Designed miniproteins, single chains, continued (4). Designs and how they scored, part 96

Each design is a single chain, and the fold is of that chain. pLDDT is the mean over its residues in the fold that is shown.

## One batch from the design tools (miniprotein)

Design m15321
Fold by ESMFold2-Fast:
Structure m15321 (fold): chain A 74 residues (1-74)
Amino acid sequence: MLSQEQAVTMLRRFAAWALREVADASPEEQRRVRDAVLAFIREAAAEHGLPEEVLEELVAEVERQFDALIARAE
């Protein structure tokens, strides 16, 4: 099984990949992908036993990254 640090790293990489994939998409599509990515992160965090504090920090980080991208696209 992945360590907590490895799980966080993999989830960050997944979020970064998703951000790149939707960089040129509409703001509506970017919002849909953000919501899907955040849902996936929460599910994966539960599977890997991530502490709630670590999960909330990761979610906030990813949400900020998507919100910045969406603001630029609008």
Scores: mean pLDDT 82

Design m15322
Fold by ESMFold2-Fast:
Structure m15322 (fold): chain A 96 residues (1-96)
Amino acid sequence: MEKEKAVELAEKTIELFREAAQAARSGDRDRAVKLLEEAIKVMGELEKYMPEDAARIRGAAAGGLNLAQSGRPLDEVVRAFEEAIKLAEEAKEKLK
């Protein structure tokens, strides 16, 4: 049950980050910010199961959120989201 819940949360986090990256690639900064805030919230639940991995993913996501909110080029925002996705996928692999 706990492992299954952690996998679900990791998958949901990856999905939200991928949607945020897609929004950023399409120039929709506001949508990217909203999706990233939702991903960070879901990742807060993942911290109960994987605190170290969740902290690393949150760090990358927070960097991306800061870049998006401070009006940095969306290419920089996309790179931060791609790093967060990579870390989330690595966390999911640990649960197998």
Scores: mean pLDDT 80

Design m15323
Fold by ESMFold2-Fast:
Parts: structure tokens; sequence; C-alpha cells
Structure m15323 (fold): chain A 67 residues (1-67)
């Protein structure tokens, strides 16, 4: 099980500290916008070009985050 804190740590490692800080602030105000920003950053960082791959990633992140 991935906690919210663990997810933020992973984002810091993969996408940088500035992104993780912005992401954390968005999570406290607008969780949907935070998840959208995360999905976009993952696409860019990993050169993901498939909508199906993005949808699968979004679904898994949402499940982990919302529990």
Amino acid sequence: EISKEKLIEMMEELLGKKFAEEFKKLLESDIEKALEKLAEAIMEANEIHSQSSLDAAYKNIKKVWEK
C-alpha cells in the first residue's frame, strides 16, 4: 500500500522537488487538478504517447490516493 506521503516522495525522486512541492499544495486544495498535473508530468517524463497507458496510470494513481 502506498501512502500519500510515499507518493509525494516518489514524485520528488522522479519529477523533482519543485514539482513535489506544487503537487502537495494542489492536493490540499484540489485533488482532481493535482492528479491531472501528475498524469501530465508522468507522460512528459516517460514519453508516454498512448491514451490507454495514461488512463491506466491515472486509474491506479486515483485508487492509491483516494483509497
Scores: mean pLDDT 66

Design m15324
Fold by ESMFold2-Fast:
Structure m15324 (fold): chain A 90 residues (1-90)
Amino acid sequence: SEKEKILKEIQELLSKIQDALDNKNYEEAIKYIEELEKLIKEAIEKGLLSEEDIELLIMQLKSLLQYAKHKKAPQEVIDAIERLIKLLEE
């Protein structure tokens, strides 16, 4: 289904962000965060995400935020993840 494809793409982008953070490739991390934001906005607009999907994604993004802080990512990366969490927590 379209929902299953979008959820898979979200998980792939989360993995790519983590890999970019591990490699200290912060430009790529920001790029993937921006791609993830676009995908999430499209999924919300299409009504594809349930309340449970949104809550799970918030938990995953909060874990990613803690990981980025642990890896001492630049403030720009931290801010990008925080903006994405805020978008979902309306």
Scores: mean pLDDT 88

Design m15325
Fold by ESMFold2-Fast:
Structure m15325 (fold): chain A 65 residues (1-65)
Amino acid sequence: EELREEAERFARLLSELTGAEVEVEIRDDTIYLYAEFDDEEKLESFELAAAVWSVVTGRRVEVVL
């Protein structure tokens, strides 16, 4: 399942870039990204990256804090 592998790679990349632990879950047609941030700029960057990735994959992506 290519989508899961891509989602896990993306979550790992985001974890490396932000320093936060990012987890991915796929349910139905939606990809859920779980992360906690205390830095507003990192949160905004994460949300933007998730939105871009949603467009690229054609799937619904939800950020869960």
Scores: mean pLDDT 75

Design m15326
Fold by ESMFold2-Fast:
Parts: structure tokens; C-alpha cells; sequence
Structure m15326 (fold): chain A 74 residues (1-74)
């Protein structure tokens, strides 16, 4: 269900925020903002790509999965 996917997204979001650099976190927040507030998928994807590039391998894997769930919810 959408509620289960949203809960999974928040769990991954918390894991990412605990492990990621401030630069990666800032890009991820901007991506979420563009997707949810503006429906701008292209801008969101650009910010998520920057977050992945700024992240360590563990945080990068978490953000890829979080982004996939977020797109399915949008």
C-alpha cells in the first residue's frame, strides 16, 4: 500500500540522514522538495544525482532505494 511505501521511505530517509554527509543531505532535501512541492521530476532527479555523487557507498545505496520509493508515491 502507499502507507507502507511511505513508511519504508521514512525509514530509509532516516538511515540516509544518519550516514550521509551534509552536502549529500542538502541535495536530497532539495530533491524531495522539488518532487513533492513542485512536481518537477527532472529537477528532483538532478538533485538526487548530486546527493548520490556526494554520498559514501552505503548512503548512496540508501538514497537510490529511497528515491525509487518516492517516485512510486508521487
Amino acid sequence: SASERLQQFFELYQQFMATASEEARAHFREGVRHLLEHGDVAAAEAHFAKAVAAANPEAAQIIREAYRLLVELA
Scores: mean pLDDT 78

Design m15327
Fold by ESMFold2-Fast:
Formats: C-alpha cells, sequence, structure tokens
Structure m15327 (fold): chain A 91 residues (1-91)
C-alpha cells in the first residue's frame, strides 16, 4: 500500500528532522515529508516515486558524510520501499 509506505517514510523523515541541529537541514527534511504526504494523498504516484528517490539520495548523502545514524538508515529503507511500490503501481 503506497499510502501506508508514504506515511511510514514521513514519520521517519520527521524523526530524522528532530535529530538535526542545523535549522536548514531540519526544514528541508520537514518540507520533503510534507511534499511526500501531499503527493500520496493526491494519488500522484509519479511525484511520490520522485520524492522517495530524493529522500533515499539525501539519506545516502548523510551516510557518506559520516552523519549516518539509525534514523538515517530507517529513512533509506522506507524511501526505497516507497519508490518500489510507486513504480509497481505506475506500470
Amino acid sequence: DVKKAAEELVEALRKLAESQDNPFSKQSLLGLADSIRKAAEEGDLETVKTLAQEAKDMADSYIKAGEGTELTEEVRRKATELAKLAEEKLK
């Protein structure tokens, strides 16, 4: 279920945002979470896939920078799952 996977990714992004000291990083993560929620609610699977890929890339960047945490890993997992589910529904 794309909607459930989107909700799980949104929760993971919010938790990661709460862990951030940098206000720009916090706002970027919260903005991405809000965009994913809206796209999923509207049934815009193409946008959901794109934003899920963006969330995964962001999590990968944190890990490469040595800022990887359990929260970052959770975002990567949930983003990967959401992107796959959205792609399967797009056909």
Scores: mean pLDDT 83

Design m15328
Fold by ESMFold2-Fast:
Structure m15328 (fold): chain A 77 residues (1-77)
Amino acid sequence: DELLQRVKDFLESDKNLSEERKQQILQMAKELIAESSEYTKRLEKSLEEIEKEGGTALDLEIELGVLQLELAVRKVF
């Protein structure tokens, strides 16, 4: 819940990002958090790094995409 709020606050700081895209990125984060505590911790660290370095919503979206892809591959037996 706190991590999702941080993601939302970070996305809201980007005035060029559409509401639809904000919702898509939030949905990606929510799905990742629900599926894996390991990947949730990786997301937390990535978000902290992005925030510290003054990164963009695009940086977060790319990281989420990579983490979701890894999770999906790992999930297929």
Scores: mean pLDDT 79

Design m15329
Fold by ESMFold2-Fast:
Structure m15329 (fold): chain A 118 residues (1-118)
Amino acid sequence: MTVLTESGGGTFAAGSSVTLTATVSGADFSKLGIHWVAQAPGQPPQVVGFAGGGAPAIVPREQRGRISGESDDEKSTAYLHLSDLRPSDTATYYAVASGPLSESPGTRGQGAEVTVVA
């Protein structure tokens, strides 16, 4: 069973930076696709980044420039770097792992709550 352990959430000042982490156990990390989803209060969930880097085109250019994904296969860990934090970045961030051949729904981590104060 794939388990994602997320960390790095908290309350942050506007203009600061944070790195969220998701460590995978119970599966071969190198066989997983990992993406990050933000669930802001009152908003639908949106994919904001990929562990291999980049973000979907639907994410605004301004926000994409402040978000970067990274992974470390040897540590079985995915990272989401959020820079120049703004109150609009306030959300719960979930790592989602998809297994080989995508035959099952992705496994979601518990979420890291990020609150940005002006």
Scores: mean pLDDT 75

Design m15330
Fold by ESMFold2-Fast:
Structure m15330 (fold): chain A 81 residues (1-81)
Amino acid sequence: SKKEQIEKLLEEIRSLLPEAAQPLYDELAELAKKADGSEEDIERIERVLLRILLTAAALGMPEERLARVAELGREIMKILS
């Protein structure tokens, strides 16, 4: 199901993120699980994903890992669209 696909993608994002980014991950996971497919929900998810990427970059996450997190987030948004 779409829900199972989203949960798998979220679990992969969680595994890539530092502990300091977990509050932002929790916000992303909540938004993704509650999303009704509206443009407003997709925009909220995109904003949280951007905050995650900026936070992880500031914490010294390698560019390859940042790119993977961004790819996983885009896939979640694509499933929800």
Scores: mean pLDDT 86

Design m15331
Fold by ESMFold2-Fast:
Structure m15331 (fold): chain A 74 residues (1-74)
Amino acid sequence: SSLEQDILDALGLIIHSVTDISTKNSSPEVQQLYRQAADLLYQATVLEQQGKLKEAAELKEKAKKLLAEAEKLA
């Protein structure tokens, strides 16, 4: 489903971004943005399991914005 694909895509971005941080001299700000994005995606997954799709989508969009900011700074 589109839900499962969105979660997999978001997790893939976080995993690759965390790997990049581990291999680069990334600033603490970049590391913090990735951690915040991971927390939001986890919360979104819990909300989707509860059927709260609108709230989950809002958290996913916040996580995507944090990942974009981290990529811009990295």
Scores: mean pLDDT 73

Design m15332
Fold by ESMFold2-Fast:
Structure m15332 (fold): chain A 76 residues (1-76)
Amino acid sequence: SGLEESIKLLLEVAEEVERELGEETRARNRARLLAAPPEERPALLEEAREELRLVLGDEEAEEAFRALRAELEAEA
């Protein structure tokens, strides 16, 4: 009983930590890009894409990246 309950709790905590890390990574990269001069944004966008891919996985990273790029284009 002890090991099974510990694994259950660990999985719940891991899911919450993954969600929080994903939100933090999106917010941090968004803030960094919006604060950067336009000439630096292409390189930072490539860095953001790779970081998002590592944290969110390929599918969610591409969605987040498209949203981020669209927001930057809206400021132009």
Scores: mean pLDDT 80

Design m15333
Fold by ESMFold2-Fast:
Structure m15333 (fold): chain A 86 residues (1-86)
Amino acid sequence: MEESLLDRILRAAREVNPAVVAVTYELDDDGKPVLTLWVAPGASPEEVERAKAAAQAIADEHFAKLGLPKPEVRVEEATPAQLAAA
């Protein structure tokens, strides 16, 4: 599900906050989907929350259409390695 959904989320998040550098997907210990927005350090908290909301809306729609559990969207500061790869 990854590339198309993650590409859509990254694009929407970056339109709100260009400091979003990556989106990753994993399952937690309960098998619940978790999406993480990786954001360059020093981004505005308000812009980060707007990007998170945009990502959550896209993820919620996609997972609802598939009958899957609603994903958790997290925001984390990008690592130096992620910033170097961006």
Scores: mean pLDDT 76

Design m15334
Fold by ESMFold2-Fast:
Structure m15334 (fold): chain A 98 residues (1-98)
Amino acid sequence: AEAEALLAALREQAAKLGLPIPAPLMASSTKATTPTLEQARRMLEELRRRIEAQPTGPQLVEDPETGTVLYAELPTPEAAEAALAQLDAAIEELEKEL
């Protein structure tokens, strides 16, 4: 699924940002449903807002409808800036497919 591929790519990007432990950007869905592109976009936008408000530390976004969880841990302001750039690019890519 395209949403799963995009979320997997974001997990790889998190690792490339030099996180001390590869933080999962997507966990398992408790309802065994794959998020739609629209749901994935909303979750990425929420994660972006949280990182923008609190640039360092653990961030967690959960979609109550699907039970999908996005998690990111950003150790430095530089990592947060890089993560925001990656999220902006991912959101733009998802918007092109909507």
Scores: mean pLDDT 59

Design m15335
Fold by ESMFold2-Fast:
Structure m15335 (fold): chain A 80 residues (1-80)
Amino acid sequence: SHEDKIFEKAVKLIEETKEKVKKLIREGKPIEEIIEEIDKLNDELSKLVPELSDEQKKKLAELWKKFVEEFNKLLEEKKK
């Protein structure tokens, strides 16, 4: 369905941004560049979320939660 295609696009954007963020952290890029990538993801997701079903929105929110948790772990590792 159209909703399923939009959901797949949203999931792909999260995964691609996650890989970009990991690369930036590995390369020692400043936090500002990492925040820019996350801001771009938030902008793109906000365009896609209204097209999703309530069930898909819940699944996307869970994926976003996991992304944020993994990002926080990487930031804590860098501070230590």
Scores: mean pLDDT 81

Design m15336
Fold by ESMFold2-Fast:
Structure m15336 (fold): chain A 65 residues (1-65)
Amino acid sequence: DELIKKIIENLKRTADELSKHFSLEDTRRLVYAGIDNMAKTLKLSEEQVKEIREAVDKHFEELEK
């Protein structure tokens, strides 16, 4: 869905910006808090949250490389 794709792209850019100022561990915590808040506010399904988390986790793996 377009909304989930936009959320993922926004979270990836947010992770990139935060990682310039925070440790990778703190960046991960902040991004995960953002995902939890979005899931609650937008009433996302478990599948949508899983898709977002999977995409963000893959992005973090690239940042650690």
Scores: mean pLDDT 83

Design m15337
Fold by ESMFold2-Fast:
Structure m15337 (fold): chain A 68 residues (1-68)
Amino acid sequence: SREERIANLFAFSAEFTRTYLAALAASGGDVRAALDATIARLPELGRRHNVPESLVEALRRYLREQAA
């Protein structure tokens, strides 16, 4: 359902946000390193939360642009 898709998106967003913050702390505040680590994990996290692959890939592209 639409409600389930939105809930899955929010759960995915919460988990990749936690992933980024953990990577940022582990790298001593290195935003580029934290973004790279987060981008690498997004496909796995997208599958766990049943988020469309197309949306995950669009987010990966956007974050890679921010990391450059």
Scores: mean pLDDT 88

Design m15338
Fold by ESMFold2-Fast:
Structure m15338 (fold): chain A 90 residues (1-90)
Amino acid sequence: GKEFAEELVEKIKQGVADLAGVPVEELDEETLKKKLEEIALKNGLSKEAAEIFAEGMIELVKELEKSEHLSKEELVDLLQEKLAKIFEAI
């Protein structure tokens, strides 16, 4: 449902904000992508892998925001599938 999709998006953004040391209110799409790339690079990913990770995470957030009509179980399945594809690509 919508509430669970919103909670997942909020938790992703808050996690990135906490790791990046910035307020969550400053995480527009461009800033979120940049901070995801910086986090990945700091954790030893190559520039190419960091870009794939950041782009995949942005697309995941966008899909969750569009998926308000999905059940909680379907949202968890979507999250797991998208994360698996991101980690397989890096």
Scores: mean pLDDT 81

Design m15339
Fold by ESMFold2-Fast:
Structure m15339 (fold): chain A 62 residues (1-62)
Amino acid sequence: ASTTVAPTGSFVEDFAQALVEDPSPEFLSNVNTFLSTLPKKVAEHLRQQINAKVEILKQENA
């Protein structure tokens, strides 16, 4: 079914945490592929949210 749902904060947290735990190019590519399935505006917003969360988590994990 062609159903689009609004993105939730859980996606941002999951991707950000996974990127911090495993900053592999494979996972980064997977995140980018997922974002490419979304409308550009939504993808840009999620990418900003993920990047901000990753930065915070990196600071705390260091």
Scores: mean pLDDT 71

Design m15340
Fold by ESMFold2-Fast:
Structure m15340 (fold): chain A 63 residues (1-63)
Amino acid sequence: ADAAAIAAAEARGDAHRWANVKVNELEERVAAGADEEEIKKLLQTELGFSEADAEALIEQFKA
């Protein structure tokens, strides 16, 4: 068994879980009336989204 490969798979799982939690928190902030430009910046800086992808995701939050 390759312990490094197992650790990498677990880290990917944790990163995906963290990203999902963060996206959910930002969605709740948009629903609460938070500044969309601030949320867009956080999506780009914290989660690595492009500007276009961040804008599309904010529109999904408003749907």
Scores: mean pLDDT 70

Design m15341
Fold by ESMFold2-Fast:
Structure m15341 (fold): chain A 58 residues (1-58)
Amino acid sequence: TLERVGKLIAEMEKGERISIRELAERVGASVGAVTRALRKLEKLGVVRIENGVVTKVL
């Protein structure tokens, strides 16, 4: 899941936004699994998560 989520985020432009639900549908994983992967990317400073929306920052 982390690898698939990371690849989709890498394809996004800096400042681009996507909902966690939409990301889960595109990855083919549960919202819970995708949220866990996104929290790891947030710790690395790659994304910002606010109100169920993911913003690419790196």
Scores: mean pLDDT 80

Design m15342
Fold by ESMFold2-Fast:
Structure m15342 (fold): chain A 100 residues (1-100)
Amino acid sequence: SDQELLQQMLQQGQQLQAEADAVLAQVDAQDPARAQRARLVGQAIGDGIAYSMQVDLRHGYEQAQALAEEGRRLLKEDPAEGAAYLYGVGQGYLQYAKAQ
């Protein structure tokens, strides 16, 4: 049901936020401007995901999951970029869930 998906998104969103925050704290210690840019990019991604899910919940959720997978892959190459994706997906899930 949509209610079960909503609960899953809340849990996943909180986990992704915590994971992204931990990575971005390490980035911020080395390069605060890079960490700030990653958070701004993530916020824009999150806004787009929340809007996409409002138009088509299942399709938007599927796209968000693909972005989270790409974010996890990117963490190994560019932690700031990977964290931006994870932060964005987390924000998108939390924004959508709060609006319902």
Scores: mean pLDDT 90

Design m15343
Fold by ESMFold2-Fast:
Structure m15343 (fold): chain A 94 residues (1-94)
Amino acid sequence: MSSDEISKLEFEALSEALKLANEKYGPVVDIEITLVEKTEDKIVLKVTLTFASGKKAVVELTIEYDKEKNEVIIKVKITFEDGEVEEIVKRKPA
């Protein structure tokens, strides 16, 4: 997969995360992205969201290549301060 395709998938995943976060705690004012893992077939990013209220949420973005199915799996997991967890999983042809 090209770096442009990976960046597009990362943007799509982050966009979905921001939508869910905004619905729960309102406007996001700061985004911090940390690379957790990068292998041949998997990228894991940790995104810390800070809201206008001063609340924070942690997003785990996983982009994984499923060799058996020839698919890209996009996982978005958001953990809010109250312990609530929201998860989205999308699959796309590779």
Scores: mean pLDDT 80

Design m15344
Fold by ESMFold2-Fast:
Structure m15344 (fold): chain A 65 residues (1-65)
Amino acid sequence: MIHGKTEENKEALREVGRLPDRIVNTPAEVLSKKYKMSKSDIREMGRILGSDDAEAGRILREMLA
């Protein structure tokens, strides 16, 4: 699971949870470069967040576009 991965992945997940409205304007490429995460990892984070916060999950999935 994503939350068991590196500190970089955990930091990205914390940032999304803290500022979900801001994430709407953060493209997947920026998150991938900043945290050195693949788009697949960002997608998996969106799937996990969607189970608890549908809006945050949707935002992450859109950033993969």
Scores: mean pLDDT 52

Design m15345
Fold by ESMFold2-Fast:
Structure m15345 (fold): chain A 67 residues (1-67)
Amino acid sequence: ADPSAEEILKDVKETAEKAVETNSPTLIVAARLLLVAGEVNGMPEELIEEARKYIDEAAKKVDEKLA
């Protein structure tokens, strides 16, 4: 069964958080791929925007640590 939009959002947030904790650009890519799956499965735009903001904030933190 396809995950609910709320489950995808949770998985995106958890993956992005782990990316920051481990300084992993690969996990940022993984979080973005999870969001693409959510978009394909009809995730509401409000939750998509929340997920994108969370990923972007995490990506900025990872990028700042690698710079």
Scores: mean pLDDT 80

Design m15346
Fold by ESMFold2-Fast:
Structure m15346 (fold): chain A 92 residues (1-92)
Amino acid sequence: SVATVSVIGEDGEVLYSTAPQATKEQLERQIAVAAVLVYEFDSASSIQINVSGDEEMQKYAAETLKREFARLGLDVKIEIKNGTVTATIIKK
């Protein structure tokens, strides 16, 4: 399975997007990059990870998002729906 990682702005614009990531290690690195971008840019509101048909990788993405945002001290809501894992910033 492959995953794409995107950073989404307040108006729904795509601020950053990756090529498909094929391994958990690649996905973890790109989630770390995306989390830093959300931390640094006030216009960034969420991270979206698309992993259709792979519940294990969806759960791994959700757990990785939770860990990365906890390290940054940001409060986030994480949801998995229809092959998309979304982390939305509650408060900066």
Scores: mean pLDDT 82

Design m15347
Fold by ESMFold2-Fast:
Structure m15347 (fold): chain A 61 residues (1-61)
Amino acid sequence: SADEIAALEARVDELTRRLAALLEQRRTSPDSEGYEQQIRRVEGELIRLVGELAGLRRELE
């Protein structure tokens, strides 16, 4: 549905901003290991959501 697509787009935007912040924190922080695990988790979630969003958009075509 359009509402489901809008909700997924909002979540993708949120995670994209979070990923950018984590990447910047990793560049400026001496404590990089914790950020690497968080970055991988956020990237995995983004890949999943982008796939779901593409599928839903295709169903509306």
Scores: mean pLDDT 82

Design m15348
Fold by ESMFold2-Fast:
Structure m15348 (fold): chain A 59 residues (1-59)
Amino acid sequence: STMDALRQQLGQLNRQIRAMEAAGQAPPQSLQDQYSQVLKQLGDLEHQQQDEQKAKEAS
């Protein structure tokens, strides 16, 4: 699913950022921007899915 793909991408970006920080390197702004964008997209989709599921369970 799209959400699973975004979660996987978020995990990869987080791991890369943490690895760079652990090595004493500052992660580039583009990498941080990608992380923030994926996180926002995932949050938006999770909120939408919860609303849809709530509507289905209420019927």
Scores: mean pLDDT 78

Design m15349
Fold by ESMFold2-Fast:
Structure m15349 (fold): chain A 71 residues (1-71)
Amino acid sequence: SEEELRKLYEEGAREVGRILGLSEEEVKRLAEAAYELSNTAPEDWTPEQVEKYLEILRLVQQAAEVVEAQE
């Protein structure tokens, strides 16, 4: 469902925010960007949406590196 999908993105953004020490505002922006991108086929993305996607990938990769360094 749409509500379940939105909650999934909110949970993912919260976890990344917890790992990287992001503010509540940054976590909200991350969740909103991820949800917006999920509602559009990649071939229909604007250049601005592509930049948002790359930023999300960067943040997720940074979070993964922090977790690996703690193990």
Scores: mean pLDDT 80

Design m15350
Fold by ESMFold2-Fast:
Structure m15350 (fold): chain A 100 residues (1-100)
Amino acid sequence: SMKAEEALEHLDKAIDLASKYLDQKKAEEVLKRARELALRLMSVTEDKDDILRAIGLVLRAIGELEDLRLNPNTKPTDEKALKEAEEHLEKAEKLIEELE
């Protein structure tokens, strides 16, 4: 599905921004939300390729959360990156809602 594929791309970008540019607390919030949205996407698509990509994003978000626990990020949040990550999550959620 084109909507599922676009949602996956937005979730991937949110995870990337969180891992690179956000402080511990903000990164954890974004990564947890991305994980939940990827799990939700898996429940609304029957496309095997979309399901496999969503599984990959869930595992990546879990891995980034574990890395944050083991290697705490002490750098301050990039506010522009936070806004972009939140916008990607909002766009992914809207696309997932349109598939439900």
Scores: mean pLDDT 87

Design m15351
Fold by ESMFold2-Fast:
Structure m15351 (fold): chain A 62 residues (1-62)
Amino acid sequence: NLEERGKLAALGYIYAAQGDLEKGTEYMAKAGGEELGRKAAEAVLAGDNEAASKYARQASLA
């Protein structure tokens, strides 16, 4: 459901922000799909907070 998917996306964001791209991508992919999850995790690692927020939101809603 939406709440659980939101928690998975947030956890993925936290892991990616810590430099753990593998775990960040895994959790974001569980929330909204592999491609969006990977893009969100990569944006977090790149320091692109706007893109990261956009992709993480899309991942949690997909």
Scores: mean pLDDT 73

Design m15352
Fold by ESMFold2-Fast:
Structure m15352 (fold): chain A 80 residues (1-80)
Amino acid sequence: GPGARAALAGAETAMRARGPTGFAAGAISGIGAEFTAGEDEKARKGGEAAKEGGLAAVRTGDPADGAAGGERGRRLALEA
């Protein structure tokens, strides 16, 4: 769904900046939550949060920012 694509884009951006380890895990967690929640607004919110985490990881160079974004995406998807 569209949220899953956004989460993947976030992971790709983070990996391109710092390499594949750590950054992608957060965004992939967001994608996993979107698969579980299904499509619709839940998936979109999850994807947006994961994408923001990926971008934050790129800006700070800290893989924890990517992981935090993915976790936030998971929580948003499950709450909706």
Scores: mean pLDDT 53

Design m15353
Fold by ESMFold2-Fast:
Structure m15353 (fold): chain A 89 residues (1-89)
Amino acid sequence: SKKKKQLEAAKEMLEKIAPPLVKMINAYENKDYEELKKAVEEISKILGWSEEEKEELLKELIESEDVAKVVGIVLRLIGEAIDKGLKEG
């Protein structure tokens, strides 16, 4: 079934992106720029992003002054991962 394949692909994308998302949150909390760059690199590879999109995410995270903005970024990245899984399934 196409629906089952799409749901499985979405689940696989969530399982792939969850560890680097947690790494990104931890790096942001600890103000660890090198770990933040590594997490964003992993996320960008999973999502198939360009260097420009990767640099835009890094800038957005560095410029984020409150936790609500970071939560918004995380939710957006989860949505992008699900969308990619659904399109590839």
Scores: mean pLDDT 84

Design m15354
Fold by ESMFold2-Fast:
Structure m15354 (fold): chain A 85 residues (1-85)
Amino acid sequence: LDEARKILEEAYRLLSQNKIDEALELLKKAFEMVKPYLSPEEAKKVQELIDEAEELSKDGNKSGEAKQKLLDALNILLRNVEDVS
């Protein structure tokens, strides 16, 4: 999970730079690593946020909404890696 944390921190940096497509790819990678540790409800929510962000990123006028969806997904994933000893 330390590798997933590092990927999530890099995704946050990319989102801060408005590099939405690059952040999306890192969040997809981190999600696959963290997914076994998520509740079914959290896993479904993260998948929905990632899917919505991917669709929004295809619309040049919706990059802000895409960024917010990815930040919401990132927060769920980070909470699930912080408590692993």
Scores: mean pLDDT 81

Design m15355
Fold by ESMFold2-Fast:
Structure m15355 (fold): chain A 89 residues (1-89)
Amino acid sequence: MATITLTDTTVAPGGTYSARAEVQTPTEAPVTLVMIVEEDGRRITQAQEVGTTGTFTYTAKEKRTVTLTVIIIVDGVEAASGTGTVTVV
């Protein structure tokens, strides 16, 4: 089982938002955690971590609205994904 903790949120410019990914089921398969940040459907940045637990952070210095998507990949197969909106005001 895999869990993503990600909620729609509002932050001030320079504020930080965090998303968490966790694989609870023991596995010997490779686990990759991916965070994608998109604005108006365009990918503006991407981060990756290897391991069964990871925390991604997003900080924007300018007013904007972005969609944050976190994907958990186990042995090359998507096990879970979650999406949230970050509004910088």
Scores: mean pLDDT 78

